# Designed miniproteins, single chains, continued (3), part 35

Each design is a single chain, and the fold is of that chain. pLDDT is the mean over its residues in the fold that is shown.

## One batch from the design tools (miniprotein)

Design m9193
Fold by ESMFold2-Fast:
Structure m9193 (fold): chain A 86 residues (1-86)
Amino acid sequence: SEELRRAAEAALRALRATLEGGGSAEGATAAALGAVGGAVTAYYTGDKEEARRDGEGAAESARRGGGDERGVEAARRAGEEAERAA
């Protein structure tokens, strides 16, 4: 499934970036969930604003969950990629 592929790719990028930066498992999970949300939103709705907003929400969640700056940026970038894809 295209939606599953995009969600998996976004999640793995966010997860990897957070963990490689020394972030917590909780922060990495928050970043990955947000990345999935952004990718799925872009795929099903084509709504660029909603996809970007999902990515920004994920970045904020990653910060609060103890994610490092790389995890936060990965979540935000996933939203930007979803916006461009829509």
Scores: mean pLDDT 66

Design m9194
Fold by ESMFold2-Fast:
Structure m9194 (fold): chain A 82 residues (1-82)
Amino acid sequence: EKARVDRTIDLTVERIREKLGQKVADIFRSVMDKHNPQSFDDLDIAVQKAVKEIGKKFGPGAARIFWESVREALEETTRAEA
């Protein structure tokens, strides 16, 4: 639950840093810290807010790569349930 959400956030930060750079990763972490998601439903809401902010500042291409990074991290952590 909470531990899996935190792991998903950490994995997402690493993937964003690798693909989009430290500045975008910092924005994502800042949004996560502000929203403090406790569940995957909360995480989805926080991610939607981060997508809008990244898209506004860096454009729709960056938002797409960001969303793909989040999806990859979610799949990795969710597969542990199956």
Scores: mean pLDDT 77

Design m9195
Fold by ESMFold2-Fast:
Structure m9195 (fold): chain A 88 residues (1-88)
Amino acid sequence: MEEKKKELEEKAKKYKEEAEILRRVLENPDQVDEKERERALEIFKKEKARLEAENPQLVAAQPTLTPQLVLERLEEKAKKYEEEAKKL
């Protein structure tokens, strides 16, 4: 049971970090390093591909997945994993 809680906490932390990187680049693009910009682009591409694979209907309803929408989904996932970890 402790192992599952740690896995959920690690997943929540990972999604929070990814969301923060993407948010920082979106809010202050001129104040971020090129390396952070590249990392944000990788995060965006990975999450966009995942959303398209898991929810084809969502892509049909919103033909352009914006970085803001991807950020929102990352934040939602972080919160869900954090809540699941607290239930254990």
Scores: mean pLDDT 75

Design m9196
Fold by ESMFold2-Fast:
Structure m9196 (fold): chain A 92 residues (1-92)
Amino acid sequence: SAERRAAFEKRFLEEMKPLVEELSPLYRKLLAETSEEAKEEAIRLVEEFYEKAKEIARRLAEELEVDPAYLEEVLEALEKGKEAAIERIREL
């Protein structure tokens, strides 16, 4: 339902906020370093971020009883975001 989807989106953003605030400064610093070691660390950080995001999404989808098809769309979007971020880092 639209109400369950809105509740999911609100809670997902609320639970993602501390993770973004913790990891974003470190990620930006690693991207500025331009070394191969910093690239590898940035890729690991991206992988950690998206895996945590997927776990939050799965838990909230179960708690709020959102449509499984909607959860699958969210998880696919997160996977594509992860792949795009990793490709971007590799091209640096």
Scores: mean pLDDT 87

Design m9197
Fold by ESMFold2-Fast:
Structure m9197 (fold): chain A 61 residues (1-61)
Amino acid sequence: MPDEEEIKEALLLIHTAVIILEMKRHGIPLEQAKAEIERWAKKLGLEDLVPEYIARVEKAL
């Protein structure tokens, strides 16, 4: 069973993917998505993972 930290990481990754997909669908600049994702990650204490997660999602799309 995943720990709370693992669940937070999974939620951040899913949240990152959803925001990037929605921004691309509406033609909104990814810089706005990055700022929102970073603010969310700071609340979870995972801000250092944001660049990796964004890169991972971009490669998957």
Scores: mean pLDDT 77

Design m9198
Fold by ESMFold2-Fast:
Structure m9198 (fold): chain A 66 residues (1-66)
Amino acid sequence: APVPPVPVEVADMLSAAAGELDALSSPENAETIARQLEEKARTEDVPDKQGVLALAERLREAAAAL
């Protein structure tokens, strides 16, 4: 396990999280995004299908809490 030079993936995740936070300001947006992620994970071959489904579940819970 080599030492990574920079956490580039962290920056990418933060950019994606910014979009999620914006969606959380609107329950309709959060539900729409969650549904699209679930549909994509089911119909398309994504490299991290379980991770995408987990993310969609989190968005649905957040939308329900709003």
Scores: mean pLDDT 64

Design m9199
Fold by ESMFold2-Fast:
Structure m9199 (fold): chain A 55 residues (1-55)
Amino acid sequence: SKEEFEKALEELERLTVQLYLETQDKAFAEEMGKKMKEIKTVEEAEELIEEVRAL
């Protein structure tokens, strides 16, 4: 649903900001911003969340 997708994007943004604050990796933050704009489904957003958490 739209609400599930929005929540997944919010979690992705939160994780990306947290990692940026810890690592200062601007290139990673920019890449994640681009990927977030390209994803269109909850499934894709959840896959990215798992990928980021695995770092």
Scores: mean pLDDT 79

Design m9200
Fold by ESMFold2-Fast:
Structure m9200 (fold): chain A 66 residues (1-66)
Amino acid sequence: DLLRRVAYEYGRLEGINPMLPVSTKLRLVAERLGLSVETVERAYREIMSDWERYADEFLRGAQEGR
């Protein structure tokens, strides 16, 4: 699932450096996954609108980034 992968990679960046701007994190996720920034931005909006469904992947990523 694309959204679960984006949630994990975004979470990982949050764990590494929570001070990074959202725009920077989305660009880095796009680079890592080989996606356009627009695709990742749309995925991010979907994740934020349905947080409970993706929070586990975000937290797993954040744990890996620490």
Scores: mean pLDDT 85

Design m9201
Fold by ESMFold2-Fast:
Structure m9201 (fold): chain A 77 residues (1-77)
Amino acid sequence: SSVEEVAKGVREALEWRGLPEEGEEMAKAILEGPEALERLLDKQPPDVRVLGYMGLYALTGDQEYLDRAHRVRDEAV
């Protein structure tokens, strides 16, 4: 399913960045649903938060999540 593909993609992307534990937590939250992922993101570093909001956008199509991803990225620069 698309949810499983997004979870796998996020896990692999964070593992590639040397964050395998964060990748596993993000994948689990994606499979649990948008509310679980949003709760997790509040405590994550900016690069993980950007990827999480991009995942939420991919799952929901909600432009607000894409806007949040851009804002977090801009605040980290």
Scores: mean pLDDT 78

Design m9202
Fold by ESMFold2-Fast:
Structure m9202 (fold): chain A 68 residues (1-68)
Amino acid sequence: MLEIEVPQDVPLSEVEKVVEKYGGKIVRYVRLPFENRFYAEVPEEEIEKLIEEVKKLGGTARPSELPL
C-alpha cells in the first residue's frame, strides 16, 4: 500500500488519474489542514513510477507501513 500526500490545491481527480494510470486504486482519502492524504493499492512494479508522477504534482509518496 502507498501513502500519497499532495498540496491542498491539487484536485482529487488529478491524484485519481495518476493512480489509475498505473493500475492502482485509492482506498482511503484524508483531508488535512495543509495537504490531502491518500492511501492507494498499487502494483509493486508500478510503485516507483507512481512516486515520480506524484512528485510532478508537488507531492510525495511512500510505502505505507500499516496494512489497511
Scores: mean pLDDT 79

Design m9203
Fold by ESMFold2-Fast:
Structure m9203 (fold): chain A 83 residues (1-83)
Amino acid sequence: GPAPPSPEEQRKARLEAELAQVDADLAYIDSLTPEEKEERAKRIRELSNTDVELSLEQIDTILFTVKGLLEAARDFLRALLEK
């Protein structure tokens, strides 16, 4: 049977997979239309059972924050891969 991949190879493959997922998540956020953002705001309101009205501007602020966190995660993963 095939030899198991080394711990180093397994770690690198995992980090590369996680980086690919972060890149996909960032691309997805960048692809969201205003209509899709409004539908998400509506769905969050319905699921949270709150009277909090989320405007498109507030959703854009939330998505901006999430995008910033994903970009930080991407940079961290890239730094780990450079070792």
Scores: mean pLDDT 76

Design m9204
Fold by ESMFold2-Fast:
Structure m9204 (fold): chain A 99 residues (1-99)
Amino acid sequence: MEDDKLIEKILNIFESLSDEEQAVVLDAIERYLSGEISKEDLPEYVRRLAELRGLTDKADEIIEKVKEIFDLLDQLSPEAKERLFQRLVQLGAERDRKK
């Protein structure tokens, strides 16, 4: 399926990032999918998180990667977006419960 190829591209971009950068990207994805932030708010939100984590020099690169990931997310079918969202929520809850 087209969705599977898009998901693989998203995962490849995600895996190319450091653990700290991945944490910023995951927070942005969760906020976006939950409707807490709009696509226009994403760059400022990501920039703030990057600055707080001492990644100021990489903030622009992280923002570019987040935008690329979200453009791919927008190309996913509603069903694929829902499955990805549920999976991310489950993974987040599982991690948070365990630490």
Scores: mean pLDDT 73

Design m9205
Fold by ESMFold2-Fast:
Structure m9205 (fold): chain A 89 residues (1-89)
Amino acid sequence: SALRAEVEAQVEAALAALQALPAERLRELARLSRERAEELAETDPVEAELLRLLAELAEALAAGDTEKARALARELAERLTREALRLAA
C-alpha cells in the first residue's frame, strides 16, 4: 500500500540520517527524545513510546551495537506502520 511504502521510506531515510551522525550527536538525540517522551507520557502515551524506542535506537547506534539497532529499527517501523494504519482506517 502507498501508506506502508511511505512509512517504510521515512524510516529508511531516518535510519540513514541517524547512522551518519557522530556518536555524541546520537547520544544527544537519545537524551532529548527521552525528555520529550517524559513530557508526553500521560498526554500522548503512543508518541511517548515511539520516542523511547527512538532514544534506545540512537544509543544502540552510538554504542556500535548494530544487532540491537537493527532490532529496535524494526520495532519502531512496526509501531509506526501500525499507528499509520490506525489513523488511515
Scores: mean pLDDT 79

Design m9206
Fold by ESMFold2-Fast:
Structure m9206 (fold): chain A 78 residues (1-78)
Amino acid sequence: ELDELVEEVKRELEERLKWAEEQGFDNTAKSIREVLEDEDALYRIVANRVGRELLKTKSLDEAIAEAQRVLDELKARR
């Protein structure tokens, strides 16, 4: 499911990039492209999403620990 989350985040960023380009938000479009081209930045976004979801039901320490685990796992897959 972690691979599905990475694909979901990529798809959301690609949709946001298309919207920003259509609106002429050049700085926003550039920032999104940089994240899409930088695996580390993308992985940090995925890890942060996991952490935020966990904060709804778990402690801050547990959310941080799981977010770090997800980030380490994604980096290890490279």
Scores: mean pLDDT 80

Design m9207
Fold by ESMFold2-Fast:
Structure m9207 (fold): chain A 56 residues (1-56)
Amino acid sequence: GSSNSVLNAAKGLIEQEVSDTGLPLNQQKIQAIADAFDLNQEQIQELQAFNQQLSS
C-alpha cells in the first residue's frame, strides 16, 4: 500500500492500545510498530506525536 496507508495502519494499532490501557505507548513499542511497518523517521515522529495526542 501507499506510505499513508501503512502509517494509518500503525496509528490504528496505537489507538487500540491507548483505548485499552488509557496510557501512551512507550518508545520501545512505538519503535517495534515502526519497524514492523518499515516506517521512515518522519513517519516515526508522526506516530509519536499521534500517541501523545491520544493520551493527553
Scores: mean pLDDT 80

Design m9208
Fold by ESMFold2-Fast:
Structure m9208 (fold): chain A 70 residues (1-70)
Amino acid sequence: VEEAIKKIKEAAETLSPEETIKIGREVIKETVEKMKESGKYSGEEIQKAADELNAALSEGVELAIEREKK
């Protein structure tokens, strides 16, 4: 989850808002799929990870929008 957040943040710092959304969604999907495949996480833990990653993506998109306006 921490690595996924880092990737979303890096995308937001270098890419457009649209590209940040694309990368963010891909990273979230990959992370959730890996958690499901591992069989070590409950549905609640997977949902918490998804919520945390979606929050990071929302923050990243706002950052990318602010960066592009300047």
Scores: mean pLDDT 77

Design m9209
Fold by ESMFold2-Fast:
Structure m9209 (fold): chain A 78 residues (1-78)
Amino acid sequence: DEEKLREILEFMVETVGGFGEEKGEQLFEFLKNIENLKAATAADLAANIPGVGRAEARRFLRALREQLRLEEHREKLS
């Protein structure tokens, strides 16, 4: 879901230090949907997103996937 990925990235821009709007847009363009987020590796992000190294990519993926799990849990609870 494209909209769900957009909401997760907007949350990260507001809450995760060093994660700016530009990086959020670049991640959205690369990932495009939740299925790609679930399948992506840190190496994929580092190769495709300018200015993001492998360590940063791992950190971003962990935070994005944690936020996705929280959103999925919220949907299940409702």
Scores: mean pLDDT 75

Design m9210
Fold by ESMFold2-Fast:
Structure m9210 (fold): chain A 87 residues (1-87)
Amino acid sequence: SSMREKKAEELRKQLRDLRDRVGRGEPIPPEDVAKQLVEIGRQAVKLGDLETAEEALRLARELNDVVGSPALEEAAKEIEKLLEEAR
């Protein structure tokens, strides 16, 4: 497999692991979740894996609807901007 495919799979795993940890109610600060989601989204866009970036955006929005964190709102805006620029 190409290095790009391997990196994409690693990002998908990171996003799944983060979603699972949050879904289990693990007490992760919203700022740390936001930072990880922006990093995953940015790397996914660079790899052309827009699906993973869109999933990171969805998770940021879902969590912000629950906790109302400015960090998660800003993370969602940043990922949305990265996705718009990739089109």
Scores: mean pLDDT 85

Design m9211
Fold by ESMFold2-Fast:
Structure m9211 (fold): chain A 74 residues (1-74)
Amino acid sequence: MEKKLEELKKIVEELFKIGKERKEDSDDKAQKLYEKLIELIDENFPDSKEQQKLREEITKYAEELEKKEKEEEE
């Protein structure tokens, strides 16, 4: 479980990075990563309660990434 959660966090970090860079091809790359994220969730977390907890963990991690970025801005 923890190993798969770390893989999902890495995908979230990549999505955050793509969003930050905002290049012309960013939407296509983000869409592919999002599809991979959904497939990974469905494959490894078929229980709806586990999926809900996972979404909460992903959201919390995304908020932590945003907070760190704000702390690095002068």
Scores: mean pLDDT 67

Design m9212
Fold by ESMFold2-Fast:
Structure m9212 (fold): chain A 56 residues (1-56)
Amino acid sequence: MEEEIEEAMKRMSLAVIQVMLRNGHPEAEIVDFLVENEGISRAAARRRVARARSLL
């Protein structure tokens, strides 16, 4: 059973990625940032970047 907070955290993560993409950060740099700050896998980080890009 997941916490409702998890969805909000994912939305916040996506918003941060959108700001980084808008500022011209390369995907590799954003992926590294997510891995280090959220402790997720690089594959999961790449999926979040792709989703954030689709929401721009």
Scores: mean pLDDT 75

Design m9213
Fold by ESMFold2-Fast:
Structure m9213 (fold): chain A 107 residues (1-107)
Amino acid sequence: EKEELLKQAAQAVLNRDFRTAAELFEKAGHKLAAEIARLLQGPGSDVERVKKLLEEAGLPTDPEKLAEIAVNGDLAQSITAYLALLAMDAPRELIEKAIESLKKKLQ
């Protein structure tokens, strides 16, 4: 099931295993989440690359709006928004809000 792969990918993200997360996102058909996870696996975050990926997917690049998507969105939207916030080195408060919402959706 794609939903089960997505839950496994989310757990890998929470464990900071971005390599496994990217592979699971690809299998689940979540290409944007997979691409951002690959950027997080690298030695430095390309904030401009993340913003471009978000714009191409029709998502906001504002960290406050991404945190809102992480809280109010479905599991896939929450994971993608959380990954984007991490890759953009967003304020800790927004990252913490996103991770808490993600953990709650996995229960």
Scores: mean pLDDT 82

Design m9214
Fold by ESMFold2-Fast:
Structure m9214 (fold): chain A 80 residues (1-80)
Amino acid sequence: SENSQEAAEYLKEKLTKYVNELLSKKKPTEEQGEKISEIAGEALNEVGVLSENASIEEGKKIADEKFKEAKKKIEEIFSK
């Protein structure tokens, strides 16, 4: 749906901005980079499915929650 696509695009923009900021401060290994890409792709797929019948507002809320989950998982990659 159009709303599902908008929610996915909103999340993609937030994830891209976060990852670019992270990459400016850290140099991840190839393995860490692959895990980041996997987490981002998973979050985008989940938002697309969960926002299928959602309003624009609800879709963005779902995207915000999925962004928080993805960010936490990415931060765990860099924890010792």
Scores: mean pLDDT 82

Design m9215
Fold by ESMFold2-Fast:
Structure m9215 (fold): chain A 68 residues (1-68)
Amino acid sequence: SMEELGKKIREALLKEGASEETAEKAVEAALNAKDLSEATRKVLEVLSQSMPLEKAVRAAAKVAEVMK
């Protein structure tokens, strides 16, 4: 379900060091994306606003793996 997917994405983001607020925004961006490519891009955009780019890239990659 989308609810379970959202919870898995949030958990992955929190584990990678995102704040609760950033994780919530990234989950919303991922679930509203039309495809995996858009989801990855939008998640990276959200994460890069609040965490170092290196961490944001790793976290976005983890989200992409969860969404497969």
Scores: mean pLDDT 84

Design m9216
Fold by ESMFold2-Fast:
Structure m9216 (fold): chain A 71 residues (1-71)
Amino acid sequence: SEVSKQVLEEVERIVKEYPNVDREEVSELVRLRYGSLLAAQESKNPEQKELLLQAARDAQAALDALIARAS
């Protein structure tokens, strides 16, 4: 799927740039972010959409923190 391709490309980019990062943890957070963004885009409920966008933001913050610890 398109989401799977985007996830794989971002994970490979991050791991190449930060070789000490845990690939599995990065993969889980990138998948959570993209999955939440896709679900938000497809949602017709404004409240659900905002919760999903918040989940994507939280996943990105966790990913940024993980990269910072590995740097």
Scores: mean pLDDT 85

Design m9217
Fold by ESMFold2-Fast:
Structure m9217 (fold): chain A 83 residues (1-83)
Amino acid sequence: SSRTITRRVVSEQPWQNNTTVTFPLPSGSPLTQSLTLTGAGPEVDVTFHSDRGDEIEQVDTVTFTSSSGNTITGRVSNTLPQP
């Protein structure tokens, strides 16, 4: 069943508005989410509503891709509490 899961990710460098974060899942199909915040710091919380929560929890490293195609590596620092 689907559940809401939020993961805190820290990029190696500040990301910019309109950046996409990609979570590589063990089953092969990645999840992506667009980030629309202005003046980005290195940390962001990424929330998914998915039946693949167990796979999302296994992700330690993510990729941030800017609108210009530049990539930055990010690390998952924690998983925020879910009900």
Scores: mean pLDDT 72

Design m9218
Fold by ESMFold2-Fast:
Structure m9218 (fold): chain A 66 residues (1-66)
Amino acid sequence: MTPEQKLALAATNAALKEGASNEQAGLIGGAVAKGEDPKEAALKAGMSEEQAEKVAKAVEKEKKKL
């Protein structure tokens, strides 16, 4: 699994935990896998700023493990 795939998985799981649909979580994960900002990706997918910040925080935590 590449670093980008690990970050995408972290974003997808965080989005689902925050109440995102499978479609929203997939869009967010795909965007993060392409190197897009996790908070921006979550906001574009229709999540609130608070939810997007939690997604970004989860990705940053995963990034520190790489």
Scores: mean pLDDT 81

Design m9219
Fold by ESMFold2-Fast:
Structure m9219 (fold): chain A 100 residues (1-100)
Amino acid sequence: MELSEAEKEILEIFKKGLEEVKKLSEEGASDEEIRKVTDEMAKKIEELMLKNKVTDINKINRIGKEISKLVEEDKSLSEKEKELIEEGLVRAYVRHFDKV
């Protein structure tokens, strides 16, 4: 599957957010601090999806599949950290669908 420029940009925002979560986790950050980072990441993704009119469910599913793969394959993330990241992504997707 080939990603558009907008889809690649969303994926890059996610990758940067994921690295920040890992750094905070290594530094012993609280769940609250990690949740703030995942919430900021989700908001940026939502804004970019709306700006680029990513309204097609198939495009959203492509992005979601790539994100899920990155999270699942990352052995340095705890189950709790994965849950916090997934919660942020679900919030971004739900809000996006409410606007389309």
Scores: mean pLDDT 68

Design m9220
Fold by ESMFold2-Fast:
Structure m9220 (fold): chain A 58 residues (1-58)
Amino acid sequence: MSVTAEQLEAVRDFAEEHGLTILGTDGDTLLLSAKEPVDPAVLERIERLSGAGVRVFY
């Protein structure tokens, strides 16, 4: 299932607040970039908001 534009926008605001940048989507996976380790609870919330898996690049 594809992430909707509305879900992506909501996730982007939350992700940026926590030091994450959205790179895009690959199928049902949301691609994120971070310069520092991220709290696992933040990643879990992003997965719930997007309805997609999450992959983080450092």
Scores: mean pLDDT 75

Design m9221
Fold by ESMFold2-Fast:
Structure m9221 (fold): chain A 80 residues (1-80)
Amino acid sequence: MESDPELVEFLEEYKKDPEAALKSPFAKELMNRLGLSEEELKKLFEELSKLETVPSLDELVDERLDEEVAVLVEAVEKVT
């Protein structure tokens, strides 16, 4: 139903200004929790913006890391 409100707010900020959103304290907390770099988090939120439902932070850590985030990390590593 409604996801984590802080994650939803962050996604809205990211859609308006990705650079400002990535500098927020919430982005740093997500990077630490997911073990992602700023570029990887940016890619993750770009993919999340294509979804109709925003997952909770716990789902991002557990489900998205295993499937979508792992693919995203691999893509970023391949480019870098």
Scores: mean pLDDT 63

Design m9222
Fold by ESMFold2-Fast:
Structure m9222 (fold): chain A 66 residues (1-66)
Amino acid sequence: MPSQEEIEAMKPRVRAAVEEELAKDPTMSIAQAVNFATLRLVKEEGWDPGTAGAAGMVVQVELLEE
């Protein structure tokens, strides 16, 4: 299980990956961009799916509140 500190450390990378997905298709929803970004981090950077998903959910909430 990822620690809160690990999730906080991962948030900037997840946010950057989400911004990259939105740059490819600006009509994409935030939820879709988060899903694609977390899947990419798991596939390309070898992230644990649970950790990537947890960090992605935190980033999604933050982006939806902005």
Scores: mean pLDDT 78

Design m9223
Fold by ESMFold2-Fast:
Structure m9223 (fold): chain A 65 residues (1-65)
Amino acid sequence: MEKQLEANKIATELQKEAPGVKFSVLTPDKAGTITVKGSQADIDKAREALAKLQALGIEVTLKEE
């Protein structure tokens, strides 16, 4: 529960800061994907969020388009 709340907070903050980012799935029991389109700044923000999510034990990968 706590990890899921933190993951949702990270996802919400990333969505506000980098509107070009899309999320497929962010749950502790399934690997997810963060897809980013846009500037280097959006990519950098997505990488920061990815590191935070992985630190919570959430299996996610970053896909740049």
Scores: mean pLDDT 68

Design m9224
Fold by ESMFold2-Fast:
Structure m9224 (fold): chain A 71 residues (1-71)
Amino acid sequence: MVEEAIKLLDIVGKLPTAEDAALALYLAAGVYEAIGETEIARILREAADRIEAGADKQAVIAEAKERIRAL
């Protein structure tokens, strides 16, 4: 699960817009929550919220990867 979430963040980082990245992260968070990965879901939702609020996409994704690796 951790490795798959990191791979997802790599894919999201390649999306052309911040809006697409935030949407993808919200959808992924919903899936991770549904399968019981509550901490991964929380990290992904917080990343999506920050990107939507105007934070730098690459910086937010890098921080989310580090947080997930620490789980």
Scores: mean pLDDT 85

Design m9225
Fold by ESMFold2-Fast:
Structure m9225 (fold): chain A 73 residues (1-73)
Amino acid sequence: MSAEELAKKGIEAGLRGEAAARAGDAEGAQEGLREAMKILEEAKDSLVGVQGGIAGVLIAIGGGLDGGIDVKG
């Protein structure tokens, strides 16, 4: 999986979490957040120049999930 593919999967996971949160499924939102965070960590470690992809994941996680479903990290 390339760095770009990692970023894309992270964004998709974040969007799934956002959709679950919007539907009122906190556990589904948490699972999506976990997947997005895992992908973000992998992308962050592997990517030395793909800032946009990382920003996209962060927006999906923080900007859409009921304003505050975060894990410490």
Scores: mean pLDDT 63

Design m9226
Fold by ESMFold2-Fast:
Parts: C-alpha cells; sequence; structure tokens
Structure m9226 (fold): chain A 55 residues (1-55)
C-alpha cells in the first residue's frame, strides 16, 4: 500500500471506546470509571479525571 487512508485515523479512539464499555459494566459493580475519547480515565458519575500518579 503506497497510500494508507488509516493514517489520519486514531486507533486509540477505537481502543478507548472499547475500554469504556468495560468500565461501564464495572461502574455498576464498583468503581464506575471510563476512558474519554481523548484517552483520559474519568469517573462516570462525577467526570473527574483519574490521575494514575495519585495511586
Amino acid sequence: MVKTRDSPVRPETHGVTELGVGFMKDRNDKTGMHLDEDGVVRHSATGVEFRPEVR
């Protein structure tokens, strides 16, 4: 392929959506977090960004 149309596409966006579905299920179970389309982990209930550094 000399020209890739997928180049301008961000595969991370698709990954974030799929991960978000998993977090949606976990929301009812316990934590309730999801990945934003920007790839940022946020609380589903509050929308607060989760900092992995704050662990």
Scores: mean pLDDT 49

Design m9227
Fold by ESMFold2-Fast:
Structure m9227 (fold): chain A 66 residues (1-66)
Amino acid sequence: MRDRVADAALEQGERESKSEEGREAARKLSEAIRNGDLPETSRYTSELIDLGVDMDAIHEAMERAF
């Protein structure tokens, strides 16, 4: 379950990211989800929002993978 959600977050995050910084944050978000690390998941979610990445699209992809 977590692995599918993490993969969905990575795939959608890379699609929504227009910068290498956004793609790196999406990779770190995916890893945090896979590890069950809630503080890191929150941190990288905020970083993606600050970079202008569509987090609603990422959350929708994660919910579909759940």
Scores: mean pLDDT 80

Design m9228
Fold by ESMFold2-Fast:
Formats: sequence, C-alpha cells, structure tokens
Structure m9228 (fold): chain A 90 residues (1-90)
Amino acid sequence: MREVLRQLAEHSEKAAEAAKAGDAELARKHLEEAEEQVRKLEALGYTDIAASLQSMLDEGRRALDAGDYELAARTFERLARAAQRLADDL
C-alpha cells in the first residue's frame, strides 16, 4: 500500500507541474497513471481510501477539461499531499 500511495503522490505532483506549464496532454498522462494507482488501492481492499482519492482525481480531471489549469494544478497538489500523508501514516 505505501508504495502505491507514493506512486500516486509522484504522478499527482507531475500532473500539477504539467498543468502549471499549460501542458494538458502531459497532465492527462500523469492523471491516468494516478488513476491506475487508485485502482490498485481498490484491488487491495482499501475501498474507502480509494473512493476519497478518486473524488479528488475527478475534481482535477474536470478542471483540466474546463481549461482551468490553475484549479487543476491546485487540486493535483492537494491530492499529492493527501496521498503522501496517508503513506507516511501507515
């Protein structure tokens, strides 16, 4: 679980950096990689944690789709911090 949360945090940070740079394609690539890590958490039985993190991913995806790269970046940064805190608390 820790490794999955660490990978989720890393991809979320990279998605935030890409969004800040206005690179929507790169931001979506890292978002998809982050979504894969959330699916791994679900497969491991961490359903409540996965649902909370997926909600934040959905918020970031909506911001990217709307062209609100500032909101997308802030959302992905919050997701990265949440995932890192969960990894550190385990």
Scores: mean pLDDT 87

Design m9229
Fold by ESMFold2-Fast:
Structure m9229 (fold): chain A 112 residues (1-112)
Amino acid sequence: MEKVKELIEKAREALRKGDLEKAYQYLNEAVDLLFKNLDLGVSGLPVLEHLTPEDFEKIENKELFLEVAALYIALLRKSGQEELADRLVQHLRKVLGPEETERIVARAEELL
């Protein structure tokens, strides 16, 4: 948990400085730690597109997950990957529901 918080803080700082590659690397590591007990057939940030509602229920620290998701959406938008960001948001609405997804989207806008 502490290592995930450290990686999220480093990702946020990298994103703020425009270092999109480092932001991606830190978020990728954070996701691997958050999903350590889930076998989703993929690793890193791509796992967010394969997450099921059942997988989400197994995540012990949901607030850290929401922050990682928000940072990744902000990263995708800053890198011009708007279509991938929109697709991820649509997937999260199906997994988390509209209220939690709107929280993530609002947080991502704050990070832009």
Scores: mean pLDDT 81

